# Ledger of designs, part 56: designed miniproteins, single chains, continued (2)

Each design is a single chain, and the fold is of that chain. pLDDT is the mean over its residues in the fold that is shown.

## One batch from the design tools (miniprotein)

Design m5928
Fold by ESMFold2-Fast:
Structure m5928 (fold): chain A 107 residues (1-107)
Amino acid sequence: MSALEAIIELLEIAVEIAGDNAEVVVQGDTIYLRFDSEELAEKVAPALLEESKKYPNIEVEVVGNVIKITSKDNSFLKEYPELVEELEKLSMEKPLTPSELLEILKK
């Protein structure tokens, strides 16, 4: 499974649990999900941590209200460098919602 497919699955789980109650910022190989509360992050985190075990090239870390999804060995950046550059530019100008990121990734 590609890094992109793994990221899509993790984002779909996050949307199912929390909807768009998070801001998304992309920086290189890492996607930052900043939830509106620590309680929302605590509800989403166990599902993402469990799902991430299926993907050896994906790491999920939780820090307060932020969940970090990182592709190991820059696998997402290496597979889709132009897409990563577009996502970095878009999210730096205005944070994306999880649903907006999913729509971009599924194109």
Scores: mean pLDDT 83

Design m5929
Fold by ESMFold2-Fast:
Structure m5929 (fold): chain A 80 residues (1-80)
Amino acid sequence: SMEEIERIARGIALRVERAYLQKHGATPESVARARAVADRAYEITRQVLEDMQKENIELSEVEKRDVEAARRVAEEAELG
């Protein structure tokens, strides 16, 4: 659903922002950069997922594994 696409894309963006701030610290420059990167990741992820739904494109097994791997990397970056 569109709501799930929104939730997934926003979740990825928030994880990217948090990981960036944990690594670089919460300076005004780092906050602005983290937000810009996260916003861009959100836009790209949402657009790709929306286009795939519209075209009725099924994710391949390789693509599913790549998504899972990206999620794990983001989660590990948040933890340490």
Scores: mean pLDDT 72

Design m5930
Fold by ESMFold2-Fast:
Structure m5930 (fold): chain A 94 residues (1-94)
Amino acid sequence: MLDVEALEEEAERLGIPLAAVGEVVGLLSSPTVSSLTVREFVEKYVPGSKEEREKLLKELEEKLGDNIDKPISDLPEEDKNLLALLVAKHLAEL
């Protein structure tokens, strides 16, 4: 599903807490969440204000392009890891 080792290594390099990474990995491992699009997941399950979630969605749209409207389960592993990293960063900044 996710390359957790690669995700943890990148998070460490960017100064993102591993606790935030673990929280996101748990969320993305849910069958309910994995059937949602990236956009739907952020809007329904990611904490924060509407403005904070909109900022995250803009960054995800820039990085994932058209894949933001694809089911999370259908994303390439690289894009799943990028999603997890950006959501973990968002949670750490709350």
Scores: mean pLDDT 81

Design m5931
Fold by ESMFold2-Fast:
Structure m5931 (fold): chain A 65 residues (1-65)
Amino acid sequence: GPNTAAILAAEHEGQRVLDRITDPELRARAEELLAQILAAIRAGDYATAQALGREFHALAREAGL
């Protein structure tokens, strides 16, 4: 369903970003954010998922991505 597609897309894109973060502390924080994003999508809380997604992208920029 649409929710399953959203989860798979978020997992795939999130993992691609995680694989490019070399700093272990930033990677751990990004992994925690990705887990929270996936939990929010599963719960149907798309507003929280969107806000956490912005934080995830900000962290990726901090990591030089």
Scores: mean pLDDT 85

Design m5932
Fold by ESMFold2-Fast:
Structure m5932 (fold): chain A 89 residues (1-89)
Amino acid sequence: VVTLPPVVLRATRVGDKFIVEYEVETPSPDARIRAEAMSAYAKQETRTEVEGPLVRSTVILTADPALAQYLDKHSEFPGLLVRIRVELL
């Protein structure tokens, strides 16, 4: 399994979802990847598969309802701590 180094561009919250935007360079235009996002604030994850030499895409995390309420009360949060793992298929 080959892991590629992604760059997290931004992470934003929309309701009970966290939208994580990332960019990754693939070795060829026909390359396919699988991206997985991890966060201490997420209870459920979604994954995406994309194709291309330079991929800008989104992974959506579903926030734990309890943690979502916590974040609503703490607007000074230093940002969403998210890690993205990208694998070459």
Scores: mean pLDDT 64

Design m5933
Fold by ESMFold2-Fast:
Structure m5933 (fold): chain A 67 residues (1-67)
Amino acid sequence: NLVEEARKLIDEGTPEAIRRALDLALELHKQGKREEAIELVRYAMDKAETVEEQLRAIGALLRILGD
């Protein structure tokens, strides 16, 4: 379950784990699971500690919303 895996990575809270979780959110979007992808990106934004990670999450959200 990609949603469960991504949530686990976001809960881990490291920059590497958050980046991987955002990749999984984009994969969910590619599979047509748009709402689940958006929820994961929002969750990652809430957990992001650095401006760089915050901007990466915003980029993922814009990519999903732009489709």
Scores: mean pLDDT 83

Design m5934
Fold by ESMFold2-Fast:
Structure m5934 (fold): chain A 93 residues (1-93)
Amino acid sequence: MTEEELEAALAKVPAIAAEFEAFFAGLSEEEREALLARMRAEIPLSSSSPENEAFYLELLDRLEAGTPAETLLQLHLARVAGIPVGVVRERLA
């Protein structure tokens, strides 16, 4: 990921997180469970490394446990950019 790509992604984090939270909160319990099950099935198919697979499955576990979407998106960007999550949070503040 380039610096320009990271800056553009960071600028969108609050809006994307808010949109996802509104969408997810609007789902029934059954629809939410179905979405999470689908995402869990797709992660192994889209990942070429066991480490990436394990990381994104852990993010889904955190989402299911009630971790805010903004926090999960920060963790995703930190991994893709290869920087500490603290640096991502500092840049969003």
Scores: mean pLDDT 79

Design m5935
Fold by ESMFold2-Fast:
Structure m5935 (fold): chain A 60 residues (1-60)
Amino acid sequence: ALEEEAERVRENVLRAAAENPGADPAAAQKGAEEAYRHVLEGDYDAADRAGTRGVIEAAA
């Protein structure tokens, strides 16, 4: 289901951000939530961009 896929994407974004121990958890959460929302909308390209941006911003 889309909800299961969205949850999987959210968790993957959070896991990727957690690989950097200095990551900003707020930036990671924002990216994960945006990616989750986009997957529910069926927009996987937007979900990928949001998740990637969140990981990068968390590490910055």
Scores: mean pLDDT 83

Design m5936
Fold by ESMFold2-Fast:
Structure m5936 (fold): chain A 69 residues (1-69)
Amino acid sequence: MRVERDYIHRREVEVKGKRYEIRIYRADTSDLLVGEAVDLETGEPLFMVYGETIEEVEEKLLELLRKEV
């Protein structure tokens, strides 16, 4: 059931001189993790990805930030 998100992991990263926060939480009904990349200047989430580990989710988000920014 969806309620307020409880983030398991948060980390600030810098990509191309701009700062983002990576936020990761567990999906309620699966073995998957969900990750978001948030623009720290605007507070807006940019991307959402799925993965099996915190490391996998972080790397997917960093790849998207490096590619799209």
Scores: mean pLDDT 74

Design m5937
Fold by ESMFold2-Fast:
Structure m5937 (fold): chain A 105 residues (1-105)
Amino acid sequence: DPVAEELKREVERVKELSDRAGMAAIVGDVDTARRYAEEAIEELKRVTELGKQVKNPKVRDEIAKELEEIAENLRKARPHVHPAAQPLMDELIEAIEKAAEEVKK
């Protein structure tokens, strides 16, 4: 399924960008963290769009679980990030969790 394969690549991109945002936030590079978080949030728009096109509920559940794991990793990192980056982490976590719920539907 070409749509499912594209969706998986977009989720991998969200993971990469979220990991980079979290790392930058931990070392106090708030501007770099913001750039990666904003890119991840834009990629999530494509994830939700592609998720609507995937008819197999098992694939949607697998993608939602992967997104939930990304959000959980960010939640674990949040107490260790620079205070100025905490609102940005909250925004990114919320966007990922919203995308996971929309993909499940």
Scores: mean pLDDT 89

Design m5938
Fold by ESMFold2-Fast:
Structure m5938 (fold): chain A 60 residues (1-60)
Amino acid sequence: SIYERLAQKELGLTPEELRAMVASGEIPEELVEKVQKNTGLSREEAIARLRSVIAALKAE
């Protein structure tokens, strides 16, 4: 999906990490830290961005 490719490019996440989050509906702490490192977002911004991505991917 286009959202999966955008999330990989913007957040630096692997397809496996994205699919695991969509399947579980949970955001691991390690992925929050990874997104912060890759983007410079705050913790709260990184969590909000990841929740948005999960919602978009689940709606497909």
Scores: mean pLDDT 80

Design m5939
Fold by ESMFold2-Fast:
Structure m5939 (fold): chain A 87 residues (1-87)
Amino acid sequence: MSEEEAEEEIKKIIPLLGDKDPEVRKKAIQELIEIFRKVGLEAAERLFERFRDEIAAQNPEAVTLLEDELEMLRAGEIIKEAVDKVL
């Protein structure tokens, strides 16, 4: 997935984060997480910084969950780099 494709998908998902149905909100958060995983850490961080305020306006919990996902992705990269340096 390109960063441009991810940006357009994120714009479509943001309104769903504020939906009345908790299952719709949950699916929207899961879709954002999957987009971040598909574009990779560097692009995901840029997209998150770009849309953070819009996401927070719809659903502050989604911001926390996405920050947790980005921290997990960063931890994975740090561990991988450390292993490669020792091996």
Scores: mean pLDDT 78

Design m5940
Fold by ESMFold2-Fast:
Structure m5940 (fold): chain A 71 residues (1-71)
Amino acid sequence: MSKEELLEKAKKLTREKLKERKPRTLEEMQQVAIEVLNEFIEENPDATLEQRGEVERVIVEETQKYLDELK
């Protein structure tokens, strides 16, 4: 899987979980981020540490964007 495909998959999964869970607190958002990251790691066990770091960054960016849209 290409780096671009991995990042798009991570963005999509994060957005879907945010829509499903509709977190209202910072703690709830952190739980969504943890769930998405864990699911991604389980589905992509061959992902490198660098790829995992980039996916984590994308998950954080999407959750931060969601939080900013709630303001």
Scores: mean pLDDT 78

Design m5941
Fold by ESMFold2-Fast:
Structure m5941 (fold): chain A 83 residues (1-83)
Amino acid sequence: TNDLNTGQQYLRQGNYDQAIQYYQQAVQQNPNNPTFWTHLGSSYHANGNYDSSIRYYQQSLQLDPNNEDARDGLSSSQSMKQR
């Protein structure tokens, strides 16, 4: 949808705060969509907030345990937090 394109544009621009705000609204409207939770997690990861990133990837995996992007993102964010 056009909504997904807007979030992706913010990420491409490096505007992670607006991407986060956008995907937070998306998960509030569609809490059962694992893709939006994954994008929220990746937006927090890009912004250096690994605790929130881990939480939202875990939420995506609760909805879809086989979501490869969420599993890969979770592993990456956990590795970054070990600093």
Scores: mean pLDDT 83

Design m5942
Fold by ESMFold2-Fast:
Structure m5942 (fold): chain A 85 residues (1-85)
Amino acid sequence: DELARALAEARELLPEAEAVIQAAADRASADADPAEQAAIRQGRDNAIAAVREVLARGEAGAGAPEEERAVLLLAPLLRELIEAA
């Protein structure tokens, strides 16, 4: 079904998407001052945590329509992130 396929694709894309987020943060930090570097690291951590939370809720059996929608959108967004890198 669509939800199961979306979860499987998101799981497969997760390590590469996390690597892309980390690489983007590293590049942004190279030219940043210390305060900007702290904000970039916080943004990186928040982005990774948000992705992992959507996936974890989906794997636990999302019951709310908004949770299912978030899971269905996750794989396309991770693909866009990786392709834009």
Scores: mean pLDDT 80

Design m5943
Fold by ESMFold2-Fast:
Structure m5943 (fold): chain A 111 residues (1-111)
Amino acid sequence: MSKRELELEIIAAMLYMEASVIDMMLSNPRVRASLSPEQQALLREAAELLREAGDRLEAGDLEGAVRALEQAAETYRRLASTLPDDSPLKTWLENQARTLRKIAEQVRELA
C-alpha cells in the first residue's frame, strides 16, 4: 500500500514536470510565433489536463486521473495532426500521447 502511494506520487510529479515543459515552450516567443492560436490553445489544454491528472493521483482519484490522462493523450494526438510530418514537436507529441496512454493503463491496474 505505501509503495503504491509513492509510485502514484512519482507519476504525479512527472506529469507536473511535463506540464511545466509545455509552459516553457509557450513562454518562448520564437516557439509561440511558430504556432497558430489554435495550436497554442491545444498545448494549454494538454498542460491543464496533465495538472488535473497529477492532482487526482495525489487525491487518490485514480478513475479521474485515468480520464484526464486519456484526454491529454487525445489532445496531443489532435495537436500532432495539425503539424508538418518533419516537425520535431509532432514526433514528441505522438511519443508522449503513447506514453500517457501506458501511464493510464498502469494507473488503472493500481485501482
Scores: mean pLDDT 88

Design m5944
Fold by ESMFold2-Fast:
Structure m5944 (fold): chain A 73 residues (1-73)
Amino acid sequence: SAAEVQRIAAEHGLTLSPALARRLAEALRDNRAAIEAALQYLADKGPSASATALQGIFGIPRALAEELIALTR
């Protein structure tokens, strides 16, 4: 769920809007382990995170990956 994604993001120091959280949950099919791993990657890399890596490793659509990286700026 979007609320679960927002909670996991907050555990990593990231603030996701409900809309971004919903899109991430849909992209990863509510797979908690994948969501936790993707959000950990974003937290670790911050603005240096790669949209190509988010797409290739986690299957996050490029447009959503770019929005998530922009959030860390």
Scores: mean pLDDT 83

Design m5945
Fold by ESMFold2-Fast:
Structure m5945 (fold): chain A 94 residues (1-94)
Amino acid sequence: AAAEEQARADALVNEAGTKLRELYKQYAIARVKDPKKAEEYRQQANDEASRLKAEAAGLLSPETAARVQARIDEEVKDAELGGDRIYEYLKKKA
């Protein structure tokens, strides 16, 4: 059913937003004191985004998968910008 496919699509986007936001937050925090650990969190975020995009391609129709993948790319950009803002704030307080 179209409703079930949409629910799966929404779940993947929500999972991406939640996980990427947390990973970029950890990236921002680590970046203040440990740039090497920060790079590890950024790599984990990239790996997670790639995994979710692959899952979308396997579970959804090609058209819906393309839309979900585009939305995951937006969530990556939003999380990265959020992380940069956290880093700038912490850097001023360090």
Scores: mean pLDDT 86

Design m5946
Fold by ESMFold2-Fast:
Parts: C-alpha cells; sequence; structure tokens
Structure m5946 (fold): chain A 61 residues (1-61)
C-alpha cells in the first residue's frame, strides 16, 4: 500500500533515519497534498497523476 509506505517514510524522516529516497517520498506526498487543496488549478489533476506515478516507482524499490 503506497499510503503505508508514505507514512513509514514520514516517520523515518521525523526520527532522522530516512534515506534520500524516503525524503523524496515525503516531499512528493506533500506536493500532491498541496494539489489536492487546490483542485481548481488548471493541470492540477494531470500534475498530481505524474507525481503519484513517481511516488509509486520510489516505493516499489
Amino acid sequence: NIEEKIKEAEEKVKAGVASEEERLIVMLHNIIELLEENPDHPNAEEVKALLLKELEELVKK
């Protein structure tokens, strides 16, 4: 579950033991959340889809 992997990465960042990939996961998730808060933005849904794909690739490693 991608959401579970994001939560694990957030906890590791908070504890100071996160890898660079885990920090990227948290960063991408934060950007996706910002897009969710601005759904009326042109291309927000398309950008969100691209970021979700990047995030999915990172959590599969």
Scores: mean pLDDT 78

Design m5947
Fold by ESMFold2-Fast:
Structure m5947 (fold): chain A 83 residues (1-83)
Amino acid sequence: KKYEEIKKALEEEDYKKAAELLESLSLKEANEILGKEEIKELLLNSKNEKLKEYAEKLYNDEDYIANTSREEQLKKLIEVLKE
């Protein structure tokens, strides 16, 4: 299942693979996965500083969440993961 593959990639710190998997999903599927607590925890506790900083914006910055679309949020996450 795509969720399990993304979770494993994030656990293994294979961020490029996680980005590729997220890009292969529809917006609906990607948002469903990003809404899972296990995925949220993995991103917020990331050892990659830029990824952790973006995850804080994605999940905890109410102004950022209100002023950006889900498509923009996903696109930015994929860009950060590909670094």
Scores: mean pLDDT 82

Design m5948
Fold by ESMFold2-Fast:
Structure m5948 (fold): chain A 74 residues (1-74)
Amino acid sequence: MAEVEIAGDTATIRVENTPEASADLEALLREAGARGVTHAVVYIDTDDPEAVRAALRGLAARAGIASVEVVAAP
């Protein structure tokens, strides 16, 4: 459902617009933070990337990720 690629301190995550993918995203952020990731880029199918970024900032902070960038899927 969600795809993740970790390169150094950066994680690139691609997420489908499904409830399962949302749950997977939280787990993936936690795992990435445990591996030392400090920057996450999330590609998600959304009409409101700012709202998604606000929600993910809380999850990322709990995982130890310093910054989150949200990119609306084309």
Scores: mean pLDDT 74

Design m5949
Fold by ESMFold2-Fast:
Structure m5949 (fold): chain A 92 residues (1-92)
Amino acid sequence: SMAFFNEFLRRAAALLRRIADAFAAGDTAAALQENEELRRLVAEALARDPSLEPIVKRINDGLVAAAQDHATPAERAAALRALADEVESLVE
């Protein structure tokens, strides 16, 4: 349903922002914990609605790009916030 899709996108964007905040703070443990929560959210969402696979792939590709293209925690945080904005822009 659109309500479920919108809820998933909002929750994913919020977790991406929390991962970004943890990286900006230099808190690797918090970043790993928030990433684990995002992984669980993604697994639960895909189990409920497999049609979410393309957006899940985009989130994963964005996370990988943020890690590969940016050397500093601040640059990585900025990339993750941009990804969160992109995900949130898909909310209807």
Scores: mean pLDDT 84

Design m5950
Fold by ESMFold2-Fast:
Structure m5950 (fold): chain A 79 residues (1-79)
Amino acid sequence: EEDEAAEALQKLVDYLKEKGWEEPLSLLRNAAEAIRKGDLETAKEYLEKAISLVKERDPELLPLFQKVAEYLLKIAEEK
């Protein structure tokens, strides 16, 4: 399950990297690292900031980001 969350996050990271969106990329990487450390509070803050940036720049990506964020937070809460 943690590997599946990491794969979904990596797919988004690759997509954002291709577009050159460094700030949302850094936030997603920080969220993934926080989840691996079991720091749910920090992970939530990073994901929320990333969603806000995507909402302003590319609202078409918002549903994908929200789905991944919900999945990651659900897995983190179960730990």
Scores: mean pLDDT 71

Design m5951
Fold by ESMFold2-Fast:
Structure m5951 (fold): chain A 113 residues (1-113)
Amino acid sequence: SDKDIILEAIEKIIDDFFKENKTDLITSLEEFKELMKKILDAFGSKISEKVLEVMSLSEYNLLVNLLGTKEISRKQLKAIIKSLLSGMSVDEIAKAFNTSPEELIRRAKEILE
């Protein structure tokens, strides 16, 4: 399905991020922001730096509070994203990324090649 392709593309970006940083843990807001930027950039999102800053801070604090730790594992992050996306339509994901459903799917396919 289109949602499965989008999820696989996001998971690939997450895996690549952790491999490049030689870690299985995000330990800071700055690392989390870098990962969010990579995901948004890969999907061609036209979100401003200020919006990215506010979103990353909000989401990171929520995750830290829910998990009871500042260290977020690759496995936990993938599980949380899967849970979030299961509650969203392709149209809603496209709106969140400030793009169209067609562009979102096209870029997901490009990421997976």
Scores: mean pLDDT 83

Design m5952
Fold by ESMFold2-Fast:
Structure m5952 (fold): chain A 115 residues (1-115)
Amino acid sequence: SIAEKMIEVLRKLREAVLNGDQEAVDEAIDELAKLFQEAGLTPEEVERFRQALRDMIANARGRGELLGFLDTLIAVAEYAKEKNDPLEGARRMLRVAEAFATGRPAGFADPSLLK
């Protein structure tokens, strides 16, 4: 299924990030983009996802944040597989990626205002 392939490629991306293998990272991002198009995302949504992924990989505040982000995407893909809904899975992964990528420039939010 498309969702199973998404999980496989996300795990490959996670391993490539851990190994510092930039060529494997780029290949995995391209394969995810193709799977998202196959799932039914528009070309604009796919480019937004690709950009959010690259922004997170470039700008994450250390290994723990980046791995937590990738593990969250894997969990969404696994949920999409269980529901047999790869399009909704892809849409949720896009929302998660954009939320992480845009989430916190230093000083953007006072944490006390979020309670």
Scores: mean pLDDT 78

Design m5953
Fold by ESMFold2-Fast:
Structure m5953 (fold): chain A 99 residues (1-99)
Amino acid sequence: VEEKRKEAFELLDKGEYEKAAELVMEVINSGDKSVSLLAAQVAYELAKAGKFDLAEKIVNKVLSIDPNALPVILGYAAGVAEKEGLTESAEAYRTLLNI
């Protein structure tokens, strides 16, 4: 998962948001249970960039395999809050997610 995490963040740094989302979806489909934090971090970055559809795709996929996956919900919420200028809310969600 660490190798895929590095690759996903390199894609995000390059603005390749759709490719980053597809990579994370591939990792989720592999059944790796440690993927929840990676999915949360990528959903955060996508939502922060205004790519809400891609972020929601990741959130829905994670919740379909683990309906109690709080990290991915917090990551998405933090990104949306930051994009909307809700700085205090974004910081609170990031603190809960430990990112």
Scores: mean pLDDT 77

Design m5954
Fold by ESMFold2-Fast:
Structure m5954 (fold): chain A 76 residues (1-76)
Amino acid sequence: SDALFEHNVKSTENLIEDILEEGRRLNDKELIERAEELREKLEEAKKNKDFKEVLFVESEATVLRMKLFVEKRILS
């Protein structure tokens, strides 16, 4: 449904923005570049109404955030 698509897009945008803010705070160029790549993929998925790609980007962003957690950068 359109509502579910919009919800997943917004949720993924918020996740990517959180990662970008953390990357900027840590001055982690590699993290910033990876998050910007995900943002670009999400914008393309929005334009194409590609729900499968939105879910893929959400999964990638979730994995990236979990790696930050494991490295204790965001919870240290």
Scores: mean pLDDT 82

Design m5955
Fold by ESMFold2-Fast:
Structure m5955 (fold): chain A 62 residues (1-62)
Amino acid sequence: SAAEAARKALEEAKAAGDGGSAAIAAATLVHSGVPEEEARRLAEEAGATDAQFEAALRLNRS
């Protein structure tokens, strides 16, 4: 599923220290039905800034 792929991408981004990729993966989780608050926490744990997460959410809604 898209959610499973996004969770895998988030783990890979966290391992790589790539906050931007982590934000995109977490935003994809929101689009797939994961609560925004949960996805935001996952992104933060992976090194994403709040600004990166908000930008990724806007891109995924376009």
Scores: mean pLDDT 81

Design m5956
Fold by ESMFold2-Fast:
Structure m5956 (fold): chain A 96 residues (1-96)
Amino acid sequence: MKRKIAILTVALGVVTTAAIWAKEMGLPEVDDAVRAVEGLAEEIAKLMAPYDPELSKKILEAGRRLADAVRAGNLEEAQKAFSELVKLTDEAIEKA
């Protein structure tokens, strides 16, 4: 499980960076990138649900906050949400 969560977390970082860049450039693909961010956070949360339901819920909430911040073009909030999500996924890797 650790490797799967780590891979998904790296993918989330790459997709989040792409989503922020797409939003700043006004590209139509921003919605697809934001949906990918939400989907990756949901997959990580799903993997954690049997082990730590509270951590799973926090990961899901942080992922949704990140997606909403990117949609709004709020880079400061997006960075905060991503930092919290990374912290939560590191905790998930330690518990797995």
Scores: mean pLDDT 78

Design m5957
Fold by ESMFold2-Fast:
Structure m5957 (fold): chain A 87 residues (1-87)
Amino acid sequence: MTEHPLLGVLRFFSLLVQTDDVDELTAFLKKLIEEHGKVFIDVLKRVLEQFGSEIPKEYLEKMREVLKKLNLPEFDDLIALIDSLLS
């Protein structure tokens, strides 16, 4: 049975709350992208657009560091959105 990409996003947020280890977060996010493909990135973007203002700034900053470390062009819009939410 294939996991829904939204469940992957929720698992990523759960790990963000549990650890400050950017390397662990980066490895986990990379695994989720490999499992779900670019649809995962689209779902993550929608979650941030819908709920980003409700997320504590410390978790947004941690997410930004993970996205920068992965250095995927597909994350440029997500990083810009997080930068806007942190302003």
Scores: mean pLDDT 81

Design m5958
Fold by ESMFold2-Fast:
Structure m5958 (fold): chain A 96 residues (1-96)
Amino acid sequence: MDPIKKFTDQLVKFLKSQGLKPTKENIEKIFKLYDTDGDGYISKEELKELMKSVGFYDEKDLEEIIKIGDLNGDGKVDYKYLIELLLSNLKKEDLE
Protein backbone atom coordinates (compact mmCIF):
# COMPACT_ATOMS: atom_id res chain seq x y z
CA MET A 1 0.00 0.00 0.00
CA ASP A 2 1.11 3.56 -0.81
CA PRO A 3 2.69 5.19 2.33
CA ILE A 4 0.85 8.47 1.51
CA LYS A 5 -2.47 6.53 1.51
CA LYS A 6 -1.53 4.93 4.87
CA PHE A 7 -0.72 8.37 6.33
CA THR A 8 -4.01 9.79 4.92
CA ASP A 9 -5.98 6.93 6.54
CA GLN A 10 -4.25 7.55 9.89
CA LEU A 11 -4.87 11.34 9.72
CA VAL A 12 -8.58 10.69 8.98
CA LYS A 13 -8.80 8.34 12.00
CA PHE A 14 -6.99 10.86 14.24
CA LEU A 15 -9.17 13.83 13.21
CA LYS A 16 -12.39 11.81 13.61
CA SER A 17 -11.20 10.69 17.10
CA GLN A 18 -10.89 14.41 18.00
CA GLY A 19 -14.44 15.11 16.70
CA LEU A 20 -13.06 16.92 13.63
CA LYS A 21 -13.85 16.45 9.94
CA PRO A 22 -10.83 15.43 7.78
CA THR A 23 -10.94 18.69 5.76
CA LYS A 24 -8.02 20.55 4.16
CA GLU A 25 -8.41 23.25 6.88
CA ASN A 26 -8.15 20.74 9.76
CA ILE A 27 -5.17 18.93 8.16
CA GLU A 28 -3.41 22.30 7.58
CA LYS A 29 -3.96 23.21 11.26
CA ILE A 30 -1.98 20.11 12.32
CA PHE A 31 0.95 21.00 10.02
CA LYS A 32 0.89 24.68 11.07
CA LEU A 33 1.56 23.61 14.70
CA TYR A 34 5.03 22.50 13.48
CA ASP A 35 5.58 25.42 11.05
CA THR A 36 6.88 27.82 13.72
CA ASP A 37 8.03 30.56 11.24
CA GLY A 38 4.97 30.29 8.92
CA ASP A 39 7.02 29.84 5.71
CA GLY A 40 5.17 26.71 4.49
CA TYR A 41 8.10 24.37 5.28
CA ILE A 42 8.83 22.09 8.24
CA SER A 43 11.99 20.10 8.99
CA LYS A 44 12.11 16.35 8.34
CA GLU A 45 12.37 15.89 12.14
CA GLU A 46 9.21 18.00 12.69
CA LEU A 47 7.34 16.00 10.02
CA LYS A 48 8.41 12.74 11.74
CA GLU A 49 7.15 14.05 15.12
CA LEU A 50 3.87 15.18 13.51
CA MET A 51 3.30 11.76 11.91
CA LYS A 52 4.02 9.98 15.23
CA SER A 53 1.71 12.42 17.09
CA VAL A 54 -1.25 11.24 14.93
CA GLY A 55 -0.37 7.56 15.55
CA PHE A 56 1.78 6.84 12.45
CA TYR A 57 4.86 4.95 13.72
CA ASP A 58 6.10 2.74 10.83
CA GLU A 59 9.73 3.87 10.39
CA LYS A 60 9.95 2.67 6.74
CA ASP A 61 6.77 4.54 5.75
CA LEU A 62 7.96 7.64 7.69
CA GLU A 63 11.22 7.71 5.65
CA GLU A 64 9.34 7.29 2.33
CA ILE A 65 6.94 10.17 3.15
CA ILE A 66 9.89 12.39 4.16
CA LYS A 67 11.55 11.64 0.77
CA ILE A 68 8.30 12.59 -1.03
CA GLY A 69 8.12 15.96 0.82
CA ASP A 70 11.89 16.68 0.72
CA LEU A 71 12.52 16.23 -3.02
CA ASN A 72 15.73 18.35 -3.03
CA GLY A 73 17.26 16.65 0.05
CA ASP A 74 17.80 19.89 2.05
CA GLY A 75 15.91 18.61 5.12
CA LYS A 76 12.95 20.96 4.49
CA VAL A 77 9.50 19.57 3.63
CA ASP A 78 7.00 21.54 1.53
CA TYR A 79 3.99 20.47 3.56
CA LYS A 80 1.52 22.28 1.27
CA TYR A 81 2.55 19.90 -1.53
CA LEU A 82 2.32 16.95 0.91
CA ILE A 83 -1.20 18.04 1.98
CA GLU A 84 -2.30 18.07 -1.72
CA LEU A 85 -1.08 14.45 -2.03
CA LEU A 86 -2.95 13.50 1.18
CA LEU A 87 -6.17 15.17 -0.04
CA SER A 88 -5.90 13.34 -3.41
CA ASN A 89 -6.10 10.06 -1.42
CA LEU A 90 -9.31 11.05 0.44
CA LYS A 91 -12.50 9.32 -0.74
CA LYS A 92 -15.99 10.89 -0.55
CA GLU A 93 -16.85 8.51 2.32
CA ASP A 94 -13.84 9.83 4.33
CA LEU A 95 -15.26 13.40 4.16
CA GLU A 96 -18.79 12.45 5.32
Scores: mean pLDDT 77

Design m5959
Fold by ESMFold2-Fast:
Structure m5959 (fold): chain A 83 residues (1-83)
Amino acid sequence: MELSEEEQKELEEARAALEAARADGAARVALFFEWDAEFAKQKKSRLAHALRLLAQGREPTQELLDKEEELEKEAEKRRKELL
C-alpha cells in the first residue's frame, strides 16, 4: 500500500514530466494572446493606412483587399488551432 523507493522515484519523474508539459501549455497560451493582441493592433494600423489612401483619392487595389482577407482567415484558423 505504501510506494517502494523505486516506485516513488518513477512517480516523481512522471510528475516532473506532467508539470513541464503544463508549463509549456501555459507559455503557448500566453504567447498566443500576446500574438493575437499584436495582430489586432497591426490590423487597425493597416485599416488606418487604407483610409488615408482613400482620403487622398487613391483606392486600395483589389490585391491588397484580397491579401487582408487572407490574413484574417489565417488568424481565425490559428485561434481555433490554439483553443
Scores: mean pLDDT 69

Design m5960
Fold by ESMFold2-Fast:
Formats: sequence, structure tokens, C-alpha cells
Structure m5960 (fold): chain A 68 residues (1-68)
Amino acid sequence: MKLSLAEIRAEVAEIKRLAEVDPEAALERFLELLARVDASRPQWSPEEQAEADRLLEETLAYLGRLLE
């Protein structure tokens, strides 16, 4: 089962929404997303991986601001 970029975008949007209410739960869901992304990396093109990494970095920075 390969995670798609569309699914990553949807999960990121959900995590950001959850972070406004419960940033700890959002962080845990984000870590779960990271595990799924990592499992899918060998099947992605370099371009797909770069886009996924950009989305994840943006999300992590957003969560970091809410926690600190």
C-alpha cells in the first residue's frame, strides 16, 4: 500500500486543524504520518519525495510554534 501525495496533503490539513484544538494529539498523528511516508519513500520519484518532505517540514514547523 503506497501513500499518495494527495493523501499526505489531506492528512497535513487534518493535522493542522487538530493542532488548533489539541497540539499534542496533532503531533502524535504527525509522527504516525511520518512512519507511513518513510515506508512509501522507496517507491516515490525524487520529485514526489521532495514535495512530501516540503509538506512535512512546513507541518512540523507549524506544530513546533504551537508547542513552544
Scores: mean pLDDT 80

Design m5961
Fold by ESMFold2-Fast:
Structure m5961 (fold): chain A 81 residues (1-81)
Amino acid sequence: DRVAEVEREIEERIAEFEVTDPELAAYIRRARPLALRAAREGLDEEPESEEVRALQRELLELRNKREKKEELAKEYLEKLE
């Protein structure tokens, strides 16, 4: 079941981010319907819809922001000694 596979992957991502970045997890939940629609239509690696592609790009950007937040948090802790 393609939809179940994608949903499982999304749930795993949400579980990872809920601990470190609840805002990112909430965004992924909001984006889930578009990802599931693409999976239901048999779109795997190359989504036909530009909307789905833009969503995937947005998720990557949020991931980069999360990593940057973690770097900033570490830098802040270093200042505390």
Scores: mean pLDDT 65

